# Designs tried in a protein design run: designed miniproteins, single chains. Part 71

Each design is a single chain, and the fold is of that chain. pLDDT is the mean over its residues in the fold that is shown.

## One batch from the design tools (miniprotein)

Design m2619
Fold by ESMFold2-Fast:
Structure m2619 (fold): chain A 95 residues (1-95)
Amino acid sequence: EEKERLLAEAERLLAEAERLLEEAERLLKSGKATLSEAIGLVIAAIGVRFEAEIIIKKAEELGVKEAAELAKKAKELAEKALELAKKILDKVSSK
């Protein structure tokens, strides 16, 4: 069922966004992030945000409210992770 698939994809994306936020927070707090790690986090966060926008649109079109809400939460967490990743990148690239 397409609705069940969208819900599963939204749950997966939320878990990935949560992991990225935790990683970004950990690296920012450590002060030891590499340039490659910072760039990797930026790319990953942008990717999750983009996938979340696609899932939100599909879920809204199909009326799968729960999937839309999970994907919106994933987008919010990915945006927070991206903000932290950019702060890490600025600190690493300025040296």
Scores: mean pLDDT 86

Design m2620
Fold by ESMFold2-Fast:
Structure m2620 (fold): chain A 59 residues (1-59)
Amino acid sequence: MKKEVIKTYFKADSEEKAKKLIEEEVKKIKSDPNVVSVEAKIKEVAENVYAVEFTVTLK
């Protein structure tokens, strides 16, 4: 198994909206049959700017 880390930023006016965007991204990543699991970590780095780290485990 191989782990890959994807780091990105989302602009959202609330943490709830940021979480919704992240959930949709996780669903897209999980649509790949080679993906075993996805972990997402979120932190606010500036006003309305959220840093997100996806840890993807592949077959």
Scores: mean pLDDT 81

Design m2621
Fold by ESMFold2-Fast:
Structure m2621 (fold): chain A 96 residues (1-96)
Amino acid sequence: GKYPSDEELNQLVRPGPLLQKLLEKVGEKRESLTLGEVIGYVAELAIEEGLLDPEDPNIVDVSGTLLGEILEVDRFDLNDQTLLAERLLKHATVLP
C-alpha cells in the first residue's frame, strides 16, 4: 500500500550522512528519530524548497536535488509514504 504501518512509522532510526545533511536543512539534529518523523521532514523540505508540481501538488520533482539522490528518483508522489520509507531506510540504521 501507499502508507507504512504505525509500527513501521514508530521505528527508531539513526540517519546516515546524506540524511543528516537533508535533515539539517529543516533544523533537525537529533542522533535518532522515528521513520515517521523523517518522512514528515521530507514533506516539509519539499514544500519549503518549492519542489511541488504546480499542476499536481501531490507530485514532487526532485531531479538534481539531494533528496532526489537519496530517494534515487526524479519524481515521486508525496502520498506514497511506502516508497519514501523504503528509500529512506537505505540511508539510515534501524535501531533495536
Scores: mean pLDDT 82

Design m2622
Fold by ESMFold2-Fast:
Structure m2622 (fold): chain A 66 residues (1-66)
Amino acid sequence: DEIAAYEARIAADPRDAEAWFNLGLAYAAQGDLERAAQALKRAVVLAPDDERTRAAGREVGLQLAA
């Protein structure tokens, strides 16, 4: 389970922006847009210059609003 794997990475290193980013994508793939948005917001806070994370957050936000 990818979500469990990323949750384990975050438990070991809560500042792992890549793990937060991938957790957000995994939640979005399951249709859990609320948790996806929360995880991607955390990734943006940890790595504000990561354009991939900001783009993914906008996409999930658009799906949540639709």
Scores: mean pLDDT 78

Design m2623
Fold by ESMFold2-Fast:
Structure m2623 (fold): chain A 96 residues (1-96)
Amino acid sequence: SMKEEKKKKAKQYNEEGVKLFREGKLEEAKKKFEEAIKLDPEYAEAWNNLGRVLYALGKYEEAVEYFEKALELDPNYVEARSNLENLLYKHPELSK
């Protein structure tokens, strides 16, 4: 179905983004995660990965928003919670 095809393509973009992120190609990784989210806006892993890219780019406030979005979509997402807690520990001014 069209929904299944979009979800499969979103996963492919997410996998490409993870590879680019590991290679330090942050802007290219960002673009891939944005494409994944465009195809599947409920894809918590892609939101978490976009947060990781923004953190690496020094965009801490945006990184918080995207980690929070990942946790909104999946409240039991251990990696997203850990990423958010570590960010707020290093940048306590960003906590509410």
Scores: mean pLDDT 90

Design m2624
Fold by ESMFold2-Fast:
Structure m2624 (fold): chain A 60 residues (1-60)
Amino acid sequence: DIRAETARRRARMAGLPEVEDLFAEAAKNYDTDPEKAKELQKKAIERGLEYARKRWEELQ
């Protein structure tokens, strides 16, 4: 998923290891609660992209 990969890269560049932690937590939950896992993955993607946008806005 391009969005997930982009979010991870952007979060890493912004110094947000929490996004990678969210992806890891999502993977951990696939077996027991796949809906929870999807929610965590979506949150990680949105958080990564939101931080990228906020950074761009502040830079402008």
Scores: mean pLDDT 67

Design m2625
Fold by ESMFold2-Fast:
Structure m2625 (fold): chain A 68 residues (1-68)
Amino acid sequence: SVKDKLEELAKELSEIPSLEAEIVGDDTLIVRNLGDTTTFIGQVLRIIGDYPDLSVSVSGDTVTVTGK
């Protein structure tokens, strides 16, 4: 399910220092970068690229991930 994929992604992202990952409801993951936006947004997008059923939106230091 989308929720299971978001939980797997959240666990993977939690290994990166200075990132906060929070699941909201059953279908949305919010990732916040507490450091350099340019550095960490690129790393986050690379990891999310391994999840083809997920949609990504980037706004400043925040990445929002949902099901397609």
Scores: mean pLDDT 73

Design m2626
Fold by ESMFold2-Fast:
Structure m2626 (fold): chain A 58 residues (1-58)
Amino acid sequence: SKKKVEEIREEGSKLDGASEEEVIKKAKELAEKYGVDANPKDVAEAIATIAKVLEKVS
């Protein structure tokens, strides 16, 4: 649990200054990896998807 949260947070930190497309792509990858059914189309949906993944692995 803690290691998965730390891994997701580290991936999120790498998105600091990233393009909208990179943020959306990373959110989709994390959702697929952790079994969250989501298809974010913009940055706001991508952030919500990442938050849902973090909640599931916490």
Scores: mean pLDDT 76

Design m2627
Fold by ESMFold2-Fast:
Structure m2627 (fold): chain A 55 residues (1-55)
Amino acid sequence: TERLVEAAKIRGEIGKEAAVEILVEEGVPEKKAREIAEKYAKDGKISLEDAEALA
């Protein structure tokens, strides 16, 4: 999702909960959004590179 990438560019990284909220707003089911965020999160955060891979 482009919004996830833009948020990561501004912050350098995105917290797991913020990533879940963005994915849900983009139409991903909450359960799947949490699964994706957990898979790519490192210490509860998603890097810009991982956010770009998700988009």
Scores: mean pLDDT 72

Design m2628
Fold by ESMFold2-Fast:
Structure m2628 (fold): chain A 90 residues (1-90)
Amino acid sequence: LTPALVEALKALSRGDYERAVELAQKAIEEDPNNALAWALLASAYLRLGQFEKAREALDKAVEILKKNPDDLLAQAVIETLRRELERALA
């Protein structure tokens, strides 16, 4: 995990969702092909109630994960986010 990803996870865990967006975006700037970074961005947007942005970030994370299916952490986060988004949109 990069420092930006670790800090994004910490921000999410303490409910600092706007900060989590900033840190996830920084991680994406460092590596645009990091599926976990896109998944954390989607999680932060979901918690902020920005469902369209959350879905866009989630779709990007899924696209990247298809190129690296062995990223088990990104896969787990993406699966959790799909359930959370389905629940939020119901």
Scores: mean pLDDT 82

Design m2629
Fold by ESMFold2-Fast:
Structure m2629 (fold): chain A 56 residues (1-56)
Amino acid sequence: DLDAQIARLEAERERLERELKELLERGATPAQIAAVALRLIGVQFDLDLLRRQKAA
């Protein structure tokens, strides 16, 4: 179900955004920040792809 997959990815994106903010506030290493940022980019890409598939 595309709607369910989109909703799960949106929730994951929100959690990753929160995690990234927390890492920045804690003064985490550039490597830790980069790892979470890369995961966030991947989730955003998948979300955009699934949304386009639903529209088709």
Scores: mean pLDDT 85

Design m2630
Fold by ESMFold2-Fast:
Structure m2630 (fold): chain A 65 residues (1-65)
Amino acid sequence: MSGRELALRLLELIGKGLLSPELAAKLKQVLDSPQFPAYLELSGEEFLAALQLSPEERAELLGLL
């Protein structure tokens, strides 16, 4: 999975309201950040690692991917 594919999936999950409010807010901050274009050039695994999610946030997100 590419960083662009992960970004599209994150936008879908946020748009459908499938994430907890806390995780959705954190991901929206990343998507609105000036670093976002650089994340699109990463692999999906590298992008996921760059999000620096807690183990609980990561488990929630992976369960929905």
Scores: mean pLDDT 80

Design m2631
Fold by ESMFold2-Fast:
Structure m2631 (fold): chain A 80 residues (1-80)
Amino acid sequence: SKKEIYKKEIELGKKVAETLRAMGREDEADLVERMIKNLEAAYKKNDFSRANRLIDEMRAFLEALAKEHPEVKELIEKYK
């Protein structure tokens, strides 16, 4: 369901932010946390068009982080 997709993306984002923060990548962790907050806000308002766009944007950012951080790549693979 759409609800399960949003929940999985939020959970993935939270784990990536936690991992980045543990690695001392605080600015990158803050960016991911901001993206999660925006996605949660859109979903709470039932703005599914915005929520879908934010998921695509967050996914693109996480894939870019995965190229630089193997730990992020492992999390993305685990949450497929």
Scores: mean pLDDT 85

Design m2632
Fold by ESMFold2-Fast:
Structure m2632 (fold): chain A 85 residues (1-85)
Amino acid sequence: SGAEKEIEELRKKIIEKAEELKEEYKKKTGDESEAEKILKEAEEEIKKLIEDYRNRKITPQELLEKLKEIEEKTEKKFEELFKKS
């Protein structure tokens, strides 16, 4: 379905962007640890949301909305990390 495709594409986009920002941070600072923490937190939040969806605790629309919240939260965490570097 269209919703399932959007969910998978957004999930992939969030993780790939976080991995790219981790690599950029590692190149800038020589240490990925702070960026790795942000990536792992995003992965765990997404994993929990997917499990809630599979267990029918949330709707496809709620899953998509919560994934967008994780995307925005993750982007802000990386923005703050790069500002303090």
Scores: mean pLDDT 85

Design m2634
Fold by ESMFold2-Fast:
Structure m2634 (fold): chain A 75 residues (1-75)
Amino acid sequence: MLTDADVEKLFEANRERILAEAEAAGVAPERHAALLEAYRAILRQIKATQPDATLEQAEKEAERQLKVVLTRLAA
């Protein structure tokens, strides 16, 4: 089952990549903190609704959801 430690591990592992994608998408620097918190919230929601998901499954689903957020923030 996914744990709070797994959420933080995935968050830290993907932090730099998410910031690079945000910059490439034209998301303003002042919105980067909110984007990172959105990613953490998505991971926590996946843990709550899909606790039996693997780390890989949770990471892929969080990336899918984050792309929607990135598209809205870049528009």
Scores: mean pLDDT 83

Design m2635
Fold by ESMFold2-Fast:
Structure m2635 (fold): chain A 90 residues (1-90)
Amino acid sequence: QTDIDLEAEVALLEIQLAILKIDYERKKSRGELTDEDIEEMIKQYNELLKKAEDLLARARAQGASPQVIADIERLIEEIKKFIEELEKEK
């Protein structure tokens, strides 16, 4: 049950990440992306990163399977990569 509950939280964070990526791509493609938009997105991604890191700590404390740990670590790396991309756009 713990692994299923943690994977559900991973899925919710992945959905949040996807929504933020879609918003960025839409604004960028329309030429509507402002420096203020980039700053707000970086803030939102850093908040998402903290949630993912907190989830990793909880998963480790709960003795989650290696697969769940790997899924969370992959999510963290994806969020970090997107923050780096946003910082380059500014």
Scores: mean pLDDT 84

Design m2636
Fold by ESMFold2-Fast:
Structure m2636 (fold): chain A 68 residues (1-68)
Amino acid sequence: SPERKEELERRIEELLKEAEELEPKNPDDSKLAKEYAEKAREYLREGRLDLAEAYLRTAESIIDKAKE
């Protein structure tokens, strides 16, 4: 749905901001999270919403683990 696409796009933008904030403390995990977020955006562009969300969740998990 268009609403789900907008939600995922916002989540990707928020995640990229969190990854930027993480970069000075953990550059490797920041880079990895950005790579997964970029793949999520690619799938979102293709209308593959479930796959986009899966990659986004992986990026979110990388950030969460890095905060531990």
Scores: mean pLDDT 86

Design m2637
Fold by ESMFold2-Fast:
Structure m2637 (fold): chain A 67 residues (1-67)
Amino acid sequence: SEEIEELKKRIEELRKEIEELEPEIEEAKKLADAGDKEGIIRYTALTLRKIGLEFEIELLEEKIKKL
């Protein structure tokens, strides 16, 4: 199904975005753990972004299950 292939491609793109965020999250976490205010803000923002991407993947996987 073309529809399933497009959804799988979108999931792959979102997984790549998460992989790209992981090193940034790790760096920001180190700064946050040291008490750096910019690090705390960045770590919070990047972690929320990752959660949003993971949620989008779950929604797309549910769509595939219903097709």
Scores: mean pLDDT 89

Design m2638
Fold by ESMFold2-Fast:
Structure m2638 (fold): chain A 97 residues (1-97)
Amino acid sequence: MEEKRKKEEVEKKVKELEEEKKKKEEEIRKEVEEEKKKLEEAGEKGEEEGLKIGEHIGYTVEGLYEMGKSATELVGKRRIEKARKEAEEKIKKVEEE
């Protein structure tokens, strides 16, 4: 019954970890959107620049743009999953206190 102090300390730490988790997820999502916008701009400029890149790599402008979007989405998902896993492990340690 005197565990109110423990409960308040645990709740405070858990809340801080949950807020950090949300901030990291938002930052990752913003970075993913910025990368997608850069790829879209590169696609729009794409005939001259994409032809030059394609000549070096042997890909078409469309192929490079699709690969870029897919890679950006995949990296974003993996970064969010890692951030979630780290936050969950920290929360679990605090709860097991």
Scores: mean pLDDT 69

Design m2639
Fold by ESMFold2-Fast:
Structure m2639 (fold): chain A 68 residues (1-68)
Amino acid sequence: LSDIERAVIAAKEALEKARELALQGASEEEVVKTAREIIEKADVSEEIKKSLLPEVEKAARKIHREVK
């Protein structure tokens, strides 16, 4: 898999986990933290992680607000 393909898979996993936690009543802080950890543990270059982390954090916050 390419770095981009691995990044897309990691982002999908992070956002699905964010939605699951938000539905379970987790705080915005916990939802964002868990999504970030999934991206940070992904086998993806540091440059892609730095670009992807802010976008995933933004999406995770939006998911938490929409589920509330």
Scores: mean pLDDT 82

Design m2640
Fold by ESMFold2-Fast:
Structure m2640 (fold): chain A 69 residues (1-69)
Amino acid sequence: DPVERAALVAALLALRAGLPREKALEVEKFVLDNPDASEAEIEAFLRSLGLSAEDARRAARAAVEVISL
């Protein structure tokens, strides 16, 4: 499932960028609940959880690329 893979990629990148595990699970849930979310919407959500603009943008781009948007 491309959406499930995108959710896992976003969560993994958030963890690598320093988000705690519980916040990475919120990232996974957000992508699963919002499969048609734009790159900008995913980036904004990641920034709201405490990721830097650079890390949030990178993670959002990777998630969108995984679901072939």
Scores: mean pLDDT 83

Design m2641
Fold by ESMFold2-Fast:
Order: C-alpha cells, then sequence, then structure tokens
Structure m2641 (fold): chain A 88 residues (1-88)
C-alpha cells in the first residue's frame, strides 16, 4: 500500500511531491504525473526522505500523481495515488 500527498506544481518547471509506500524487495519507487486522459506528463524517483522530484509538462489544471514500484525483474505495481494542481 502507498499514497501520494498531492500538492501544487508550476507548468513547465520542476517541483517536488511527497509520497509514502513500501517497495517490494529489489524494487524502486517512482512517482508518475498523469493528466485527466491518463497521459503521462512527468515523473521521478521517490527519495528516501519521502520526496519525489517531478518535471512538469502540460497546461495548468488538475492532475493525478501515482506511486509505482518497479521491480528488478520488470514487475510494475501501482501502490497509490493523489491529486496535484498545476499552475501557470
Amino acid sequence: AGSVAGGTLTSGGQGTLGATGTAPAGAGLAVELLDAAGTRMGGGPLQPDGTAPVAVRGAAGTYTARLVAHGADGTRTVLGSGTVTIVA
């Protein structure tokens, strides 16, 4: 199980999202930013302090951030999500 705290990011910039989750053995954690259509607009690795740097593309609006575990064997598991607001 996992969660993304959500937050506010600036369009065309970089920002940081908070996330909490437990990685399976050998897996890395990353946050993905998705628009309302499910298109990936950005993402970054989850740091040990619970933060994930995210490069932001796309227009101002409401987006979804998802926490994903990527296993060394290529296994992908979605652990949780949160809402992110992008401002111009």
Scores: mean pLDDT 76

Design m2642
Fold by ESMFold2-Fast:
Structure m2642 (fold): chain A 64 residues (1-64)
Amino acid sequence: NEDAKKSAEAAKKAAEEGDAAAAGTAGYQMLVRSGNREAGRRASQAAADGDAEGAAEYAIKGAE
């Protein structure tokens, strides 16, 4: 699934830059499209908490 791969890569780059909001947004969009909305919500929550690395990890784990 190329869309999920692109979103996961964007989340990784955002985490490297410390941009929690961008990491969470990319993760949420990918997971909603993959049908794993709960993991998407967790990625968004980590982003809201300023945890860019956590947001990216939730996105990647939820990509299933």
Scores: mean pLDDT 68

Design m2643
Fold by ESMFold2-Fast:
Structure m2643 (fold): chain A 86 residues (1-86)
Amino acid sequence: TVDQVQQVADRVISNIGRISVRSRRDGTLTDDDRQRFGDIGRRIIQLRDNQDYDTLQQLNDQLENDIRNNSPIDDVIDRVNQIIDR
C-alpha cells in the first residue's frame, strides 16, 4: 500500500542519515561520499514515487545490517547502488 511504501522509504532515508552521521563522527565522510549519498537519496524518492516496495524493503534490510556491523561508508554506498541498479 502507499502507506507501507512511505513508511519503508522514510526508514531507508533515516538509516542513510544514521550512517552519514556515524561516518562524519568517525572522520571518514568525504565530499564524494556526501554527493553519492545525495544521489542515493534522490533515487530512494523515485523508488517511493514508483511504489517499489520490494526494492525499498531490501534497501532497508541492507542498511540496518550495515548499521549493526558498523560497515564502512564506501561499502554501504556500493551495496546500495548494486540493489538500486538491478
Scores: mean pLDDT 84

Design m2644
Fold by ESMFold2-Fast:
Structure m2644 (fold): chain A 74 residues (1-74)
Amino acid sequence: LPKEVEELFKEAEELIERAREAAEERGSEEGLRLVEEAERALEEAKKALEAGDNKKFLEYLEQAKKLAEEALKV
């Protein structure tokens, strides 16, 4: 696995975890829903990575990060 790809994945995981903690602390149902969507996007990224589809991996990873960032705002 390229080091950069692995680092991007870990960044997304950490962002989702932070978003979940923030949403739970705030009692934000909308935030928790966005976190759940981000987790699903991250799972799709994992599947793409396992299949060797780096383009889909990056697309799903980007979606996961965007959803987690949105969760932090609500």
Scores: mean pLDDT 82

Design m2645
Fold by ESMFold2-Fast:
Structure m2645 (fold): chain A 70 residues (1-70)
Amino acid sequence: LEQKIKELADEAEENEDNPEKQIELLKEVKKLLEEKLKEAEKKGDKISAEYYKLQIESVEKKIEAVEKLK
């Protein structure tokens, strides 16, 4: 799952010339990170949960930036 998140994030970077595709890929990354966050919360892994919250926030900011460029 972590490898898939990394792969999708890399694909988003490669699609900088296609904002719609980049946003689609970033939204998928966000969804997978939200799943990891829920898993960490269920396990009581507070450090991983905080890490995933920060990653989700970062992805959301990037989606917003790309949307502004459209």
Scores: mean pLDDT 79

Design m2646
Fold by ESMFold2-Fast:
Structure m2646 (fold): chain A 76 residues (1-76)
Amino acid sequence: LKELLNELTRKILEAFEKQNKPLLGVATVLRVIGALLEGKYDEARKIAIDTLKQAGVSEEDIKEVEKLLDEIKARA
């Protein structure tokens, strides 16, 4: 689980850095991890995907984040 959370954090931060929005990346990570720690997996997924789309992140990078979130939910 911790390894998946670390990979999720890395992927989100890198995606936002590619869009020159590193502070938004940090804010998104904090919101997503907070929701995951509360067991709100669907909320965490929605926050991540909506924010990545609004930032202009590629569909390919968004799909990688979705896969990591789905794996985290499956191990919960």
Scores: mean pLDDT 83

Design m2647
Fold by ESMFold2-Fast:
Structure m2647 (fold): chain A 97 residues (1-97)
Amino acid sequence: MEERKRAGREEIEIAIEGLRRFGERLKWEEENKEKKEVQEEIEKRLKESGEFLKKIMKLDSVSESQKFSAYIGRLMADAYDEARREAERRRAEERRR
């Protein structure tokens, strides 16, 4: 039962780091929103997120708000996965000592 408390703490730390990275990504996009390359990247990811949502939910069409929600969800998932991979790398490096 004590193992659940230790695992929960590590998961919370990874989630907080994921939220921090997600916030930094949003800040970067806002700071760079006038750059053509950033606009094209956001447009492409919005389109891909809409197509992904359409495919997994078997929808004939998706609204602009649904595309936006899918885009935000993907950004959050990417940030969390990056935080988790970084935590795994640090753990592997500590084991090499």
Scores: mean pLDDT 75

Design m2648
Fold by ESMFold2-Fast:
Structure m2648 (fold): chain A 77 residues (1-77)
Amino acid sequence: SDLEVARALLVMGAAIASKLPDKEEAKEYVRELAVRLAKETGIPFDELEETVREILLKMGYSEEEAEEVIKQIRDEL
């Protein structure tokens, strides 16, 4: 489904972003990718939110930092 493809693209993009030397740039990349995917596919962000949270936590961001990124994504959609 489009949802599974979007989740896979988020995971792949995050794996690439996790190799960036600047953690703030890596976090911003994940934010921009999530917004782009939601807008381009029309998938409600509610369907992507848990994947984004899991990705950010695996990348080493705190729960608070992950929630801040999620809020920024929702505010932009």
Scores: mean pLDDT 84

Design m2649
Fold by ESMFold2-Fast:
Structure m2649 (fold): chain A 63 residues (1-63)
Amino acid sequence: SLEEIVGEALGLDPEGARLAAEVIMKETGYKSEEDFNDEAVAYVERHVGPEAAARLRELLEKR
């Protein structure tokens, strides 16, 4: 699930992962899985950092 992927990428507990995924979906305006993946990674790179964004992209590409 997106919550598990975000939690693993950002090092969050299940509750934090759920909230972070919800924020990312809201901020990126989820349109499609491909567009969502790119926008979600860009959002994380901007607000968290390049290491977290790279980890998120790697995990999303495996799904």
Scores: mean pLDDT 76

Design m2650
Fold by ESMFold2-Fast:
Structure m2650 (fold): chain A 82 residues (1-82)
Amino acid sequence: SAAERAREEQSRRLAEEALRHARIAEDLLVKAKETGSEEAYQEAREHIRRAVELISQMVALGAKSEDILEALNALARAVAAG
């Protein structure tokens, strides 16, 4: 149905955004660790916060368990980098 396709498209966008934020956070935390940059650390924390919000929205929307797990694994990698 059109409603199912709309939910699948929204779920895909949320997953892509969550993965993007998690990846940026991982890169920024690596940079913060190497350079001692407080700004990079604070920016990474904001990206982690956004990834968490997006994953929460994926869960509420009923996104596929595989997509949720992929986003959670990316978030876990980012957190482990700091």
Scores: mean pLDDT 88

Design m2651
Fold by ESMFold2-Fast:
Structure m2651 (fold): chain A 94 residues (1-94)
Amino acid sequence: MVDELQEKIYKAIELAEEGKLEEMREVVKELLEEMPEDVKEAIKNGLMDMLGVEELTEEEVLELLFIHIESVAREDEKLNYEDTVKRMKELYEK
């Protein structure tokens, strides 16, 4: 299970690097659905803390993960954490 989750994360990043964003979204959605509940809660709580919000829906978490994976694939990991957070906040506000 853990190895399968890691493989899906790598596949999502690869699809984003190839510009196959729709396929990437499908992989990320499947990954989130198969993720253990404690891991999902940790991700949700991390995103809530990062955005300074008290609640996020699973759909909002999914969209934020899409933005994060796309940012990682298209931009240097060292640069753009702040820009990624800004993009996530803009999506949440809309």
Scores: mean pLDDT 68

Design m2652
Fold by ESMFold2-Fast:
Structure m2652 (fold): chain A 58 residues (1-58)
Amino acid sequence: ALKKGEEAFKAGNYKEAIKYYLEAVLKDPSNKRALKLLAEAARKAGALETAKYFEELL
């Protein structure tokens, strides 16, 4: 999940990156790297409320 999210992020597919990073976070909520990447992808996608929510979990 995390690797596919990073590939989507690099391709500019931020909504796809969010899906993969969210899967990684749901599988392991203690994975701070996945949370940071999810928040960053959400900001890039314009989902500011979602980004803020995950940033506050860090």
Scores: mean pLDDT 77

Design m2653
Fold by ESMFold2-Fast:
Structure m2653 (fold): chain A 82 residues (1-82)
Amino acid sequence: GAIEQALEAASSGDGDEAADLLGPLVEELVKKGNLEEASALLQETGQASLEIGKETGNKEAEGFGEALLASAELLSELSKES
């Protein structure tokens, strides 16, 4: 699925492709007011990318995972303030 494709792109160092695959899914959830689900999706993908990056020594995958986790935290906090 799109999550697996985004993770594969991140693990190959292609952050643009990973963002292009994941972005529309997150945007759709945010438009529907489903901030918690959008946060969970980013957290799952980010944690998986970070884990693969650490295990394979791929710093780009690790960096993309960290960026996705930061975005997930922001959406989670926004959901709590609503």
Scores: mean pLDDT 76

Design m2654
Fold by ESMFold2-Fast:
Structure m2654 (fold): chain A 75 residues (1-75)
Amino acid sequence: SQTIYTITIESPKGKTTITITLDAERAVVTTTMADGKVRSFVVPREIGEDLIRAALEQQKNPLPDQKYTVKTEVR
């Protein structure tokens, strides 16, 4: 089974969406920037988990002009 995390970052400069798909050994990270540019890369699972933890911490303790939203889907 895969776990998919969708992280949305809203700021005055626009909206960035990061999708992290966790597999047993790896994470696929896809970033869609406010300008519409899409980048995708594969990292070790532990790095993907660290990125998710950082996003959850920013959701709890946001900067004054940034809003983080984290959604989780299990397939």
Scores: mean pLDDT 82

Design m2655
Fold by ESMFold2-Fast:
Structure m2655 (fold): chain A 56 residues (1-56)
Amino acid sequence: SRELGIRLASHDTGLSRAQLEEIAAARTDEELEAIARRLGISVELARGVKHAIHVL
């Protein structure tokens, strides 16, 4: 389901596959927050994307 989650998140957010895989690979909230800041997106969006990738 990781592949499906990444494809759906890409369509919804406009983020590239590489950016979405980076979000999915984050192991801690601090790492996720650092990725969100670097990509110029909200931490809430990054958390939602990570959750969707793992659930789907």
Scores: mean pLDDT 76

